# Ledger of designs, part 7: designed miniproteins, single chains, continued (2)

Each design is a single chain, and the fold is of that chain. pLDDT is the mean over its residues in the fold that is shown.

## One batch from the design tools (miniprotein)

Design m4213
Fold by ESMFold2-Fast:
Structure m4213 (fold): chain A 74 residues (1-74)
Amino acid sequence: SETIEGFLLLAVLTHAYVTLKMAKKDPTASEEQIAKAQALYDEAQQLLDDYKATGKLDMEKLDAIDAEIVALEK
């Protein structure tokens, strides 16, 4: 349902945000890891903007973003 889709989108966006902030604060994180975390956050933010504009969520894209965030966490 659309109400569940909105919740999932916000959960993934929050996960991307936390992952990005942690990467930026980690002195052992590579520039590539930080850049990847930034890109995933930007993609999640774009999905939110699209969802607000259209009322539709690309669930396949959301799942792909979440999987890539999980992969960054070792």
Scores: mean pLDDT 84

Design m4214
Fold by ESMFold2-Fast:
Structure m4214 (fold): chain A 99 residues (1-99)
Amino acid sequence: MSPAAEVVRFEEEVRAMVEEGASNEELAEYAEERGLERAARAIRLAKEAGLSREAAAYIGIAAAYREAGMLEEAEEYLRKAAEAAKVPLEEIRKIVEEA
């Protein structure tokens, strides 16, 4: 499976998990199970920053796309995370860069 295909699958599964009520820790554990260690770290950093579950999920997806080199998709999810969290885009970007 290509890295891009793995990240697209991760995006779809994480979105479904959020709709089903999964916690930030469950999202991070799923990222670890998929070998997406940076996405898992980004989700946990978002939780520590007190961001919503939806924002943490978008941050994890953005981190996964960034690692796959899909920078346009990563940027889209950073913007979605900022909107969901009601914080400036630069604060979301710092979380993903820190991961």
Scores: mean pLDDT 84

Design m4215
Fold by ESMFold2-Fast:
Structure m4215 (fold): chain A 75 residues (1-75)
Amino acid sequence: SVYEEAKELTTKVLENTKDDPEVRELALAVLITSIKADEKNAVEAAKGMLEALEENPNATPEDIERARELLKEAE
């Protein structure tokens, strides 16, 4: 699944690029785009993404808020 691959990539980016907000933003945008591309599973993928970000110690509240904004605006 493109979504699963994007999720894995985003997790690694958040872990390794804490000081690079541009790369973090791009990773989140790719993840949101993968969710939108899989329209049939978008709701479940969106919930899973937000839960995973909330549980990820490398994700900041700002990352989570931005992901929610991108998902809402894409809707």
Scores: mean pLDDT 72

Design m4216
Fold by ESMFold2-Fast:
Structure m4216 (fold): chain A 70 residues (1-70)
Amino acid sequence: SPADVEGLLDAVLEAQRLLWEAEERGDEETAQRGVELLDWVTRRLLAGEDVGEILEELRKRIEELRKRLE
């Protein structure tokens, strides 16, 4: 749906922000996880997988990144 596409774009931007925060802190492990997450999203989108399912998994992995930066 259009709402899922908008949610996906917002979540991708949030993952990018968390990656930049990890890099700023010198947290190389969390930064690497952020890079891997963005690559994972890109590959699933190129494979034509359901945007809503990608968004659900992306949001869970974003929360894991946030938890690492607490």
Scores: mean pLDDT 87

Design m4217
Fold by ESMFold2-Fast:
Structure m4217 (fold): chain A 76 residues (1-76)
Amino acid sequence: SAAEQEARLDALEARLKALLDELERTGDLAAAAKGFSALLEELNALLEATTDPAIAARLRALMADGYARFQALKAA
């Protein structure tokens, strides 16, 4: 259901934030890269599964923002 997909999206958003906050704190690029790759696979799987355009838009925004923050932290 859309409610289940939205709950899954909220959980993935929280996990992504926690991962990037940890990368900012530790500088451990190897651990963060593995976790980030796994999260992107889960986000892409949800994007392919959803028929809800609002959930798809939130997923695309979350992936874009997460990628931008990850690249900025890698460059630091």
Scores: mean pLDDT 87

Design m4218
Fold by ESMFold2-Fast:
Structure m4218 (fold): chain A 59 residues (1-59)
Amino acid sequence: SMERRREELLREAEERLRAAPDVQEAIRTGQRLVSAAPDEELAVEIARLTSRVVRELLA
């Protein structure tokens, strides 16, 4: 279903962002994922996720 695919994409996005060795790489990964998002709603969710992970890396 589309809901399962969205959930899977968000899970993969979070894993890739958290695997980033530093803030710069997390930002680059987030930008790439946002650009590749199939719709605006998912792009916004990935952007928020990227911000959250970046804040966590800076803490």
Scores: mean pLDDT 84

Design m4219
Fold by ESMFold2-Fast:
Structure m4219 (fold): chain A 80 residues (1-80)
Amino acid sequence: MGVRRLLIADSLGDGANAAGTLKDMDLALELSEAGGVLVENPTEESLELALEMKKAFDNKDYEKAAELGKKLVELAKKLK
């Protein structure tokens, strides 16, 4: 339980940093709001997306990280 929540929170921070690098402040705010929902309701899909987003960020592929972040935001809206 705790490890899944920590992974999602860490990955969402990476996604927000990628969005900020691309000057997409709306996405950075949406990821911040999504973080609360996704951390409390971790799903296998959110974990897979979070891991892919973290890998994209580590590879400095900020556009891919931001795109994965948008998918996490949409998932959070469905869980809310």
Scores: mean pLDDT 78

Design m4220
Fold by ESMFold2-Fast:
Structure m4220 (fold): chain A 60 residues (1-60)
Amino acid sequence: MLPKCVAAAQLAAKEACKYPDFSEGKAAKAAQDVMDAFDCPQEDHKNVKQAVIKQCKALA
């Protein structure tokens, strides 16, 4: 995964995982929004979404 896409995953997780009403859909949407902002390649999109979802589940 590109360094900018790792940063995108961390930023998305920080936003999505803050709330006790976390959902997989909210995490995936937050990941998509920051990936689009960081111009991440399509192959990194799946990895970023999975990383954000995993991070939120670990924090719950």
Scores: mean pLDDT 72

Design m4221
Fold by ESMFold2-Fast:
Structure m4221 (fold): chain A 65 residues (1-65)
Amino acid sequence: DAYELGLKGAEAAAKGDVQKGGELGEKGGIRGNGDPTKAGAGAVLGGQSGDPERGARLAELAAKA
């Protein structure tokens, strides 16, 4: 599930693991047929905001932008 990968990426970024957050977000972008680079960035930025669910949603939106 693309959303689950984005959520795991946002959770990793929220814990300070930005590299893992980006990699998981990118995998979510690929699975969702979106842009992996934008999905990775969205997951990291959203995760760092402290809300992983919001981060996952931002990753999905960024992947499609």
Scores: mean pLDDT 76

Design m4222
Fold by ESMFold2-Fast:
Structure m4222 (fold): chain A 95 residues (1-95)
Amino acid sequence: SAKEELEEILKKVEELKEKLEAGELSPQTAALGVGYAMQEAARLLEKEGLLEEAERMRRLTVEAVNAANQKASKEEVLRLIEEAIEELKRAIERL
């Protein structure tokens, strides 16, 4: 189901946070990973008719790609990941 797929995306984003905090991933790699996850979440939400939630995920995708391109700090990428986690949790609650 879309809910199960979003829960799996959430798990992947939470793992990106843990690996970034542990220094196992660069901020750029973590930001790109979040971007891919948010793009996939947007596609799932669009199929469910949750267009406002999908648009929020698409904005996070753009922010994640920009963070990677601008070589954002670990702290900036962690804030982006935390925002992504909160938006994913809200979207899951609506399914």
Scores: mean pLDDT 90

Design m4223
Fold by ESMFold2-Fast:
Structure m4223 (fold): chain A 102 residues (1-102)
Amino acid sequence: DLYEEAKELLERARELLERAKELAMEAIRTLDPELLLEAERLLEEAEKLIEEAKELLKKVEDEEKKKELEKEILEVEILEGVVRLEIGVAKLLLRKEGIEVE
């Protein structure tokens, strides 16, 4: 079922984004650039899952399920944007402390 598959992808993306956010916060606390690299990797993985869910959305025939997926995709994309900003802030803070960050 394409609808269920898309929902699973979006749920996995949310989990990865929440982990990336936690790692970015830990990177600030510990001044550990390796945690930022892991957060960036998780963000990239979540982005791929969101794009896969968008492709599945195009094939969903049920209008009610399609609208529900569009809403869920929007919510996950908002979370992605917030996490991307948090990683950016973490990079800036680590650089201010003299830590080499990409």
Scores: mean pLDDT 89

Design m4224
Fold by ESMFold2-Fast:
Structure m4224 (fold): chain A 77 residues (1-77)
Amino acid sequence: DEFLKESQEVDKKVRDKLVAKDYDGAAQTLIDYLQSLGLSKKEAALSTIGYAYVYGMRTGRYDDAEQVIKAAEKIRK
């Protein structure tokens, strides 16, 4: 499944950026990917906020999740 493989590669890129504290780059990477799947910028940004929330819940890194949420909110404009 090409979609599953692509989503796993994107998740890795996003996680690598989160480890590097590149929150703007992490949010932009996921938003660009979601827009490539046909989502609008607003829809992609909202989905990225959801991703950040799930990331915080799974890793306990709520401070990192909050910074990604803020980055996605800036892009949503």
Scores: mean pLDDT 81

Design m4225
Fold by ESMFold2-Fast:
Order: sequence, then structure tokens, then C-alpha cells
Structure m4225 (fold): chain A 98 residues (1-98)
Amino acid sequence: ARKEELLRKIEELAEEVEELYEKIEKGADPEELAKMQQEIKKRAAELGIPTSLPQGLASLKKLKELLKKEKDEKKKEELEKELKKAEEELERQIEELI
């Protein structure tokens, strides 16, 4: 129960990080972006987790989307390598919490 609650909160933070990335792509105000980053960092600290966990989950989703759109074989290989590394690192960090 407690582990499931923690995972749910990490997932919620990952969604906030995804929203932050989307706003960066849309050219949102730097002050707004800075406030979002500070709030994510604060929430991660409250949960006792590193900000790399929700960032890792958000980056994973972003990498998967980039891989789908990428047509350059060399960039595809690099993205696939980054995706695998990110998945392995995220799994390790989650295992530490569980």
C-alpha cells in the first residue's frame, strides 16, 4: 500500500515534468518554467526521492516519441541507446525505493 502510494506520487510528478517539457517546447515564459521546476524539486524532496526519478520517467516518454519520429538511422541508434540506459537506471532507482 505505502509503496503503491509512493509510485503513484512519482508518476504524478513525472506528468508535471512532462508538462514542463511541453511548455519549454512551446516557448513559455522563463519565470513560469523556473517556478514549475522549483515546485517539482520541492515535491520530490517531500517524498524523499531524487528529482531524477520523475525526470527519468518523463524523459523516457519523450525519448519514445522522438524515436517514433526520427528518420536518421544514426540518431535512431543513439536514441535507442539512451532509452535503454534510462530504463535500466530508472528500474534501479525504483528498486531502491521498493
Scores: mean pLDDT 77

Design m4226
Fold by ESMFold2-Fast:
Structure m4226 (fold): chain A 68 residues (1-68)
Amino acid sequence: AAREYVLELAKSRGKELTPEAAAILAGILERRSREELEEILDRAIELAGEKKTITAGQVAVAAAPLLA
């Protein structure tokens, strides 16, 4: 359920998630909030730039300020 939500959200913004990136974002949605998930995804999209695919590394960097 959470994984499908994060995959659809990324797709709505023209991006794909690696399986590892999707797992991290699904975990954030389940343990934190939808608002925090969207902030992290937005930052990961910025880090990916023109690349279609968002990686686990980009998600980790995007989440770091929130997890500090």
Scores: mean pLDDT 80

Design m4227
Fold by ESMFold2-Fast:
Structure m4227 (fold): chain A 74 residues (1-74)
Amino acid sequence: PSDEQLREAARRALEEALKTGEPASVTISEDGRIVVTISAVPTEDGLKVTVAASSPELERRARELAREVLKELE
C-alpha cells in the first residue's frame, strides 16, 4: 500500500473509535489478500493503535504513519 492509503486507513480506524468509544479496525487488501490491519482501541490513557501486516517493513511503515495521524487528531 501507499503511504496515503496507510494514513487513510489509520484515520478511518481512529475516527470510528473516537466516534463510538469502541475498538475499530480497518484492513487493506492487495490481490485479494489482507496485507495490513490497523486497529484503534480506546483506553483510559487515550487511543491505542495496533498494526498487523504481511511483512515487518510494512508493519513499521503503517505503525509510523498511524502514530502521525493520531498526533494530528490530538
Scores: mean pLDDT 82

Design m4228
Fold by ESMFold2-Fast:
Structure m4228 (fold): chain A 95 residues (1-95)
Amino acid sequence: SLEEEVERLKEEGIELLLQASKLAKSKGDDGTADILLGWAGMSRIDDPFGVGLRLLQASNLLKTRYPDDEEMQELADRLRELGRRLLELDRQLQK
C-alpha cells in the first residue's frame, strides 16, 4: 500500500541521515554530524512532505561540504532519491 511504502521510505531516510551523521563524526565534523542527527530525530515525528524536504536538504548539505568524498556523495545521492520519492508519494496521497 502507499501507506506502507511511505513508512518504509521514512525509515530508510532516517537510517541514511544517521549513517551520514556517524560518517561526519568519524571525520571530526561534529557540526554536520549534530545537524544530521537532529534532522533524523525530527523526521521520526514529521509528515512525508517534511521528511522528503529534509532528505533533500541533507543531500545538498553533503554535496556542498564533501564534494570530493565518494562515500558522502553516494549517501547524498541516496538521500536525494528517497526525498524525491517521498515528495511524489505525498502528492499522490493529497490527490
Scores: mean pLDDT 87

Design m4229
Fold by ESMFold2-Fast:
Structure m4229 (fold): chain A 68 residues (1-68)
Amino acid sequence: SQLLSDAEQREIIIRLVEQEAREFEKQGKLEEAAVLRETAAQLRANPDASLAEIEALLKETRARLEEL
C-alpha cells in the first residue's frame, strides 16, 4: 500500500514470514520452516532492499517450498 512506508511494509512482510515458519514448525515441517526463517533473516539483514527485491526473494522462497 502507498499509505505505508517501505520500512513498515518490510516489517509486516518479515513478521508474516516468521509467523508462517512457526506454523510449519507446529506441523513438524522443519525443512519448510527453515527456508522461511532463512528468508526472514535475509530481509532483516538488508534493510535497504526495495519492495521489488523483497517480492523477488518471496517468489524464490515459494518456489523452494514447492520443491520440498
Scores: mean pLDDT 85

Design m4230
Fold by ESMFold2-Fast:
Structure m4230 (fold): chain A 68 residues (1-68)
Amino acid sequence: DVYERAFRRLDTDGDGTVPQEVLRPIAVRYGLDPSTLPDGPVNFEEFKAFLKQVRAAGVRLAEELEAA
């Protein structure tokens, strides 16, 4: 699963959360307001919902998630 693979690469501590600061640049890059992110660490369900929001035709996101 592309989402799980990307999440695990960004979850360096293996505790099931990603720092908000890691996702803010992605939000800005895709024209989203970074304030839509949760206040604090982002879990897998929140991460998946976030990526669905930043989806641009799906193709670019799929390639970036494979690289992340």
Scores: mean pLDDT 68

Design m4231
Fold by ESMFold2-Fast:
Parts: C-alpha cells; structure tokens; sequence
Structure m4231 (fold): chain A 66 residues (1-66)
C-alpha cells in the first residue's frame, strides 16, 4: 500500500541520517523524521556534538520500494 511505502521511505531516511552521522565519527543519541511538505522529509539527528539536519526527496526514496 502507499501508506506502507511511505513508512518505509521515512525509515530509510532515518537510517541514512544515522549512517551519515556515524560516518562522521559521531555518537547518535536520537533521530526524528518529519514530513515538511508532500515531497520533503526532514531528518534531525541528535549527536553528542550537536544536531544534524538533513533533507530528503520523499518521492525518490519511495521509488526504492515500488
């Protein structure tokens, strides 16, 4: 279903944010994903060194699960 595909896209965005922070050598404390519009996911990764904000194209991520 489209709802399941959207959920998978949001989970992938979170994992990409965590992977990015870890690749920078940062310790991840928490990760949040929010939909800021119909095409954009905002991922906020809180680390011991501060907050990282990343933006992903929701529709490009959804295509990976279609």
Amino acid sequence: SDEEIEKKAKELAKLMGIAYARKQGLTVLSVEVEEVDDNTLKVTVKTTEGEIVLYFDKNELKKLFE
Scores: mean pLDDT 86

Design m4232
Fold by ESMFold2-Fast:
Structure m4232 (fold): chain A 98 residues (1-98)
Amino acid sequence: ATRALLVELARAVFEGAPREEIAALEAQIAPEEIAAFREALTAALREVVREAEERGLSDEEVVDRLVERLRELLGDEELAEELRRRMLEALAEERAAA
């Protein structure tokens, strides 16, 4: 139940849902669960950055590592694939804007 709510919260934030919808989802999740998820996500990001620096990963490989860690944290393959697609699109947009 809590993981499903975290997945919905992540999707709402990702899709730019109204603040009222995001607040309603957050209200359904215990504050400590949101804090634990945030801490786990931060730890995963730090680990991927460390691996990228030590192993010389490409931007695309960094995205793959991040998506895998998010898949483990959320347990949702569909959301993980959507995040991969969006991160690759954002990377392409940043490269094109130069």
Scores: mean pLDDT 74

Design m4233
Fold by ESMFold2-Fast:
Structure m4233 (fold): chain A 86 residues (1-86)
Amino acid sequence: STLEEVRRLIEELRRLIPETSDEAYARAIELYRRAAELIEQYVPTDDVPEEDWDPLQLEARRLGLELGERASEIAKARGEAELAAA
């Protein structure tokens, strides 16, 4: 189901967020994009209550913000390294 797929993606993403490797970061971005796509495509029906979906949406947003902060840090570190190399 879409709920189970999103939950699995979020669980894997949560595991990768603490990792400091470039590979883990690239994988985390891929997982986040996939989860966000599934969330965007999901239309609530009478059979799936909003209360089951809302926590997954909130968690995905929280993890997305955390990834955004990490991307900003990586970009700053890269910029500083390039300035030092120049």
Scores: mean pLDDT 70

Design m4234
Fold by ESMFold2-Fast:
Structure m4234 (fold): chain A 83 residues (1-83)
Amino acid sequence: MRSTLLQFRGLAMYGEYLVQMRQLERRLDAGTPVAAVRAEGDAVYDRFMRQIDELERLDPEIAAQIREIADREYARFLARLDA
């Protein structure tokens, strides 16, 4: 069942994920090798997906929406590493 409170919770979790991704971009700018930043980015993404798996037990629709947004932003992060 859809819930506005679960939607806001999912967006808050996504915000925390974005903070971690921005920290990785700063490490890239500081001279960390692309391969190392990519590996850490994968770990951050995997941990976030596990959090969304917990949300899916409460509301599969909201979990799917947040996964889609996170997947798109992770694709943008990977594209930035290739630039």
Scores: mean pLDDT 80

Design m4235
Fold by ESMFold2-Fast:
Structure m4235 (fold): chain A 83 residues (1-83)
Amino acid sequence: SEKKELEEAEKKMEELYEEERKKAEELGEKAVEAVEIREIMERELFKAYGKSRAEIVEALRRAVEELRKKGLKLATEPVLAPP
């Protein structure tokens, strides 16, 4: 009984370790994605620097479209609907 309980406990610990490792890997991937998102957003917004509000909104729309084409997801999608 004791040997079987120990083997089951060790297997459970191994599974918990692998789960935590996967979470750490996913967080690392999300951090890289966040940097890429920021760089794309900054690049498009800088193109519209000192321009009209309409051009700024258009730059933001282009940035969101580029993010979608690259499969990058924003934590919060900006609402780009016209008023």
Scores: mean pLDDT 67

Design m4236
Fold by ESMFold2-Fast:
Structure m4236 (fold): chain A 100 residues (1-100)
Amino acid sequence: MTLEELLRELARLLKSTGDPELEGIADIALRLLDSGTSPERLAKALEALGAAIVSLFARQGRLDLAAELSRLGGEAHEAILAGDLERATRLVAEMLRLAR
């Protein structure tokens, strides 16, 4: 899967919760990705989706998982900005694995 495809899968997870706030964040990220897949847009989509998934698991009391997802999201964001899309893709794939 590409980084874009993984970010779209994170958005689907958020929409599947039925939470209007998380669905709204997912819709904003999907529109951003539909507008283009520049590193800046990928980084912004990840920032929004990553914060939302961390919030979801923190609200569920899964604090260790929320902390790990926050760490992975931060590292993936830095990797995108550094142009290391292969590393960013691996980190976001790990976020998806943990969130499922």
Scores: mean pLDDT 88

Design m4237
Fold by ESMFold2-Fast:
Structure m4237 (fold): chain A 63 residues (1-63)
Amino acid sequence: MQAEEDEKYLEEARRLIEEALKEDSDVGGVGAATLTDKESESAKKRYEATKRAIEEARREKEA
């Protein structure tokens, strides 16, 4: 089912959100990997697209 694609985006969005939260609180210790510029930009674009999809899904649920 194509539902797997939607769940994949949701999972990536959650991963990006958790990564941002972890960076704010958890990152700073020795041993953390640094993201490349390409990865950062790709992650941002995916996050933005997924965020919009989530917002639309929430709107549908609210209605």
Scores: mean pLDDT 58

Design m4238
Fold by ESMFold2-Fast:
Structure m4238 (fold): chain A 64 residues (1-64)
Amino acid sequence: PPEVPDDDTLRSFARRLVDEGLALRYTGPDGQERVQSFASPEEAEAFLRELIAQGLTDFDLVPA
């Protein structure tokens, strides 16, 4: 659906998380805010896809 980012958008976010030294701020299924850093764009992309698959689309890129 239009609310779900496409593959290119997720890859762009994943690259920014690693290349710009950013972390992902998101709300987990328990309603708790979490911050996570990644070692590779592939790890970040996989994590973003898993969040979206769970319906968790409230996330931002923040300084790590």
Scores: mean pLDDT 76

Design m4239
Fold by ESMFold2-Fast:
Structure m4239 (fold): chain A 61 residues (1-61)
Amino acid sequence: MEAIREAAQKALQDANKAAGAETKAAIAADPSQEFRATYAGLKAIVDAYEAQKAALAKALA
């Protein structure tokens, strides 16, 4: 249980950092994509959260 929870927390932290870096790089490459890049970053964080919920539900099954 604890190892799974810690792995999920680390995955969310890594996803958040990656989303920030990708958004920044995309905006630097094409400022007109600022909205698209920001949206993609937010979606990545939400997807990571949903993956964590699914993993916890599966582990508790």
Scores: mean pLDDT 70

Design m4240
Fold by ESMFold2-Fast:
Structure m4240 (fold): chain A 90 residues (1-90)
Amino acid sequence: METIREALREFVEFVIEAARSHNPQEAIDLAIQRAVELLTALREQLSPDQFEEGARRLTEALAFAVKAFRSHNPEEAVEILQRYLEEAEA
C-alpha cells in the first residue's frame, strides 16, 4: 500500500513540475511516459492483485492530469494538481 501511495505522489509531483516547465501538450506527453515507467516498476515490485489496484489508481491519476491540462490554463492546472496531491496524502 505504501508503494502505491509513493508511486502516486511521485507521479503527481513529476506532472506538476512538467506543467511548470513545458507547454500543455509536452506536459501530457511527459505524464503518459512517466505513468508507463511507474506501471512497469510496480509490475515488478507488487503481486498481481496489488498491481491491479496500483494500475487502476495510477491510470485514474493520469486521466485526471490530462483533463486538467486540456480544460485549464497551465497555472490553473498546476493548482488543481497540487490540490489532488494534498488530498491523496491526507
Scores: mean pLDDT 80

Design m4241
Fold by ESMFold2-Fast:
Structure m4241 (fold): chain A 97 residues (1-97)
Amino acid sequence: KLGGNLKTLTEEEKTQLKEIKQFIESNPNASLAEIKQKAEEIFGRKLSKYDLLPVYALAYQNKKLTVEEIAKLLKLPVPYTEFMLRRVSRELEVVLK
C-alpha cells in the first residue's frame, strides 16, 4: 500500500517515513543498504521496489544519491526514475508536513 498512493498514507506510515527521514539526516555517512535495512526494520517487513521509492526519494532530497544510482538499484530506466522521484518528492513534502 505504501508504494501505491502517498496521499492516502495512514498516520502510522507517515510517522514511519518521518523516522526514516530523521535517520537519513542524523547519519550522513549511512549507505543506501543501511537506509534500506533501517526502513525495513521500521516498517517491520521487506519492502518492494515500489515501497522503496519514497525511501530513496528521501535520500535523494538529502543529496545522498543521484537519479542514476537509484535507477540502477531499482532496475528501472533513468528517465522513469527521475519522473517518479520528482513526483514522489512533491507528494512527500505535502504528506510529511
Scores: mean pLDDT 75

Design m4242
Fold by ESMFold2-Fast:
Structure m4242 (fold): chain A 77 residues (1-77)
Amino acid sequence: SEAGKVKPSPEVLAQVKRLADLLGLPEEYVEPIARVLEYYTGDDPFNTKAPFAPSNFPLHQFLFAASRLVLEGVALE
């Protein structure tokens, strides 16, 4: 499955929206970033070594997901 095809959990969406608002990112980026993050935490080799839980969402994981959104061509559509 491609990262952009993963349906993000409501909790991940809420955390991404909060961080996007703090960073001044457009609303249209919230769902794609959340999908990338959910993909990497669900099926990524880092899953078992991830330094965060959804309740304690660290900024570096948000930035990682945003970088992967750009690098892997996950569409905003």
Scores: mean pLDDT 57

Design m4243
Fold by ESMFold2-Fast:
Parts: structure tokens; C-alpha cells; sequence
Structure m4243 (fold): chain A 78 residues (1-78)
């Protein structure tokens, strides 16, 4: 979980697409969701209803490069 937070936060802060992709990959594995699309238009396409909702909130923040919203959402993850 801490690795997901680190990669997503550092990736957005430093505009590092590879770190963002790594954080999303770790998130998709941990929460068993499938993410498709390109940065700016990422979508969750598979997963449980609860996991998809959380994933889409994270993707919306990441797509907009909203560092503060991303931090808030990932800090709420368990």
C-alpha cells in the first residue's frame, strides 16, 4: 500500500509517467481491478463495485494531475 502511495504521489509531483504507471499497476493488482486508457483518460473497466468506485476516484485525480486530491484518496486506502 505504501508503495502505491509513494509512486502515485511522486509520479504526479515530478510529472513522471513511469512512476504513475507503476503506482497504478500496483493498485490494480492489490484491489483486483483492470485499468485501461492513457494518462488524462484512464478508466477502470473491471472489478468489484466498491473497488471500481475507489479506483475511478483515484484515476480522476491522476488524470487531472491533482496532487492534493490524490494524496487524500490514497491516504484513505487500506
Amino acid sequence: LEEIKKYLVEGIENNDKEKIAKGLQLFSVKYNVKIEGELGNLKVVEGSEEARKIAQEILDAVNNKDLEKTKKIVDSLK
Scores: mean pLDDT 79

Design m4244
Fold by ESMFold2-Fast:
Structure m4244 (fold): chain A 55 residues (1-55)
Amino acid sequence: SEEDYAAKKAEVTAEFLRRAKEAWDQATSDVELHKRLEEIKAEYQARLAEIEAEA
């Protein structure tokens, strides 16, 4: 349903923000931070695409 779609999208977005903050807090170099953020963004986009395909 529309509500379920919105809820799943919100949850995935919240997880993305949490993981991005963790990367910022834990990364010991700019190179490591950039690499981790790129991976997190790729996973976020993939999950959003999957949710949209199921909607």
Scores: mean pLDDT 82

Design m4245
Fold by ESMFold2-Fast:
Structure m4245 (fold): chain A 62 residues (1-62)
Amino acid sequence: MRHVIEVETSDGPPPTPEQLARLRALAEKLPDEVEIRVTGDVPNLSQEQVDRVIAELERLLA
């Protein structure tokens, strides 16, 4: 089953190294059908957007 997680870049604070490490670890455990896509002109996410993606990935892995 294909699932795409879409996040938009925002003007919030940049993600912490801990958030990025968590996101990487969760993404590595996902099946190939799950894709994370960032929309916008820069490949940057705010802390709020990273937390949202982490929560969604955790839900998919539960």
Scores: mean pLDDT 66

Design m4246
Fold by ESMFold2-Fast:
Structure m4246 (fold): chain A 93 residues (1-93)
Amino acid sequence: SKTVTVTVNGKSATATVAPGGSATLTITFKAEAGTYFVKVYVDGKLIGTTRLEVAKGGSAEKTLEGDGFTVTITATLSEDGVLTVTATVTDNA
């Protein structure tokens, strides 16, 4: 099992993923429309960074692969200015 950490805008979520397993991490915060960078770490090692552009009422999705992991990241910005970033992390072992 490995520790996965996702960061965006100075906020983080952490989960443990077993070989061949998956975990979903969610970070929610008040935000404006704009560009956000999501970074994914495995056991403290940066495996990838993705750029997301979001508009109010809109969503963005990116998939990254690195170090034997597949990460699907979705970001949804509500009309009320709440950004929800969800990362589904799969260990490809």
Scores: mean pLDDT 86

Design m4247
Fold by ESMFold2-Fast:
Structure m4247 (fold): chain A 64 residues (1-64)
Amino acid sequence: KSEEEIEEAAEYIVKKVEEEVPEKVKNRDQLLEFAKSYVSSWKGSMSKEALEALAKTIVDFLAK
């Protein structure tokens, strides 16, 4: 993966979390770095379905 692809995927995840639970996003930079780290560790390209599933998992966790 290119750095640009990693940043794009991480930004998508963060935007989804902000849309669903904005009140839980106290540190956007920390969430973005977490998403980048996860995407970077993913072998190959993350599918749209995988990105959506990860975003939903984070939203569900924060909504508790």
Scores: mean pLDDT 73

Design m4248
Fold by ESMFold2-Fast:
Structure m4248 (fold): chain A 93 residues (1-93)
Amino acid sequence: GEELKRRVLEALRRLHEEGKLSEEEYRQAVALLEEVFSSDEGVRTLEGALRLITSSEEGRELMERAIAEADTEENKQELQLLLAIAEELRRAE
């Protein structure tokens, strides 16, 4: 729980430092993560999604397809953020 939250927030900070997230996008992402980490279901869902994306090429392709097929701009942005976080976590290893 706590360690995953710390690693995800660190990944967001690095994305912001790299210019891949604006200050507004970074603030919105932090707020979204605080909401996700406020529930056990949210933590499990995020952990499962990050594991799927980081552990296999198939998981990454599935996420890229989900982004392309997203029906709203909000869903597309959330999926793009999740993929970016997963890639930063993968690079840190």
Scores: mean pLDDT 77

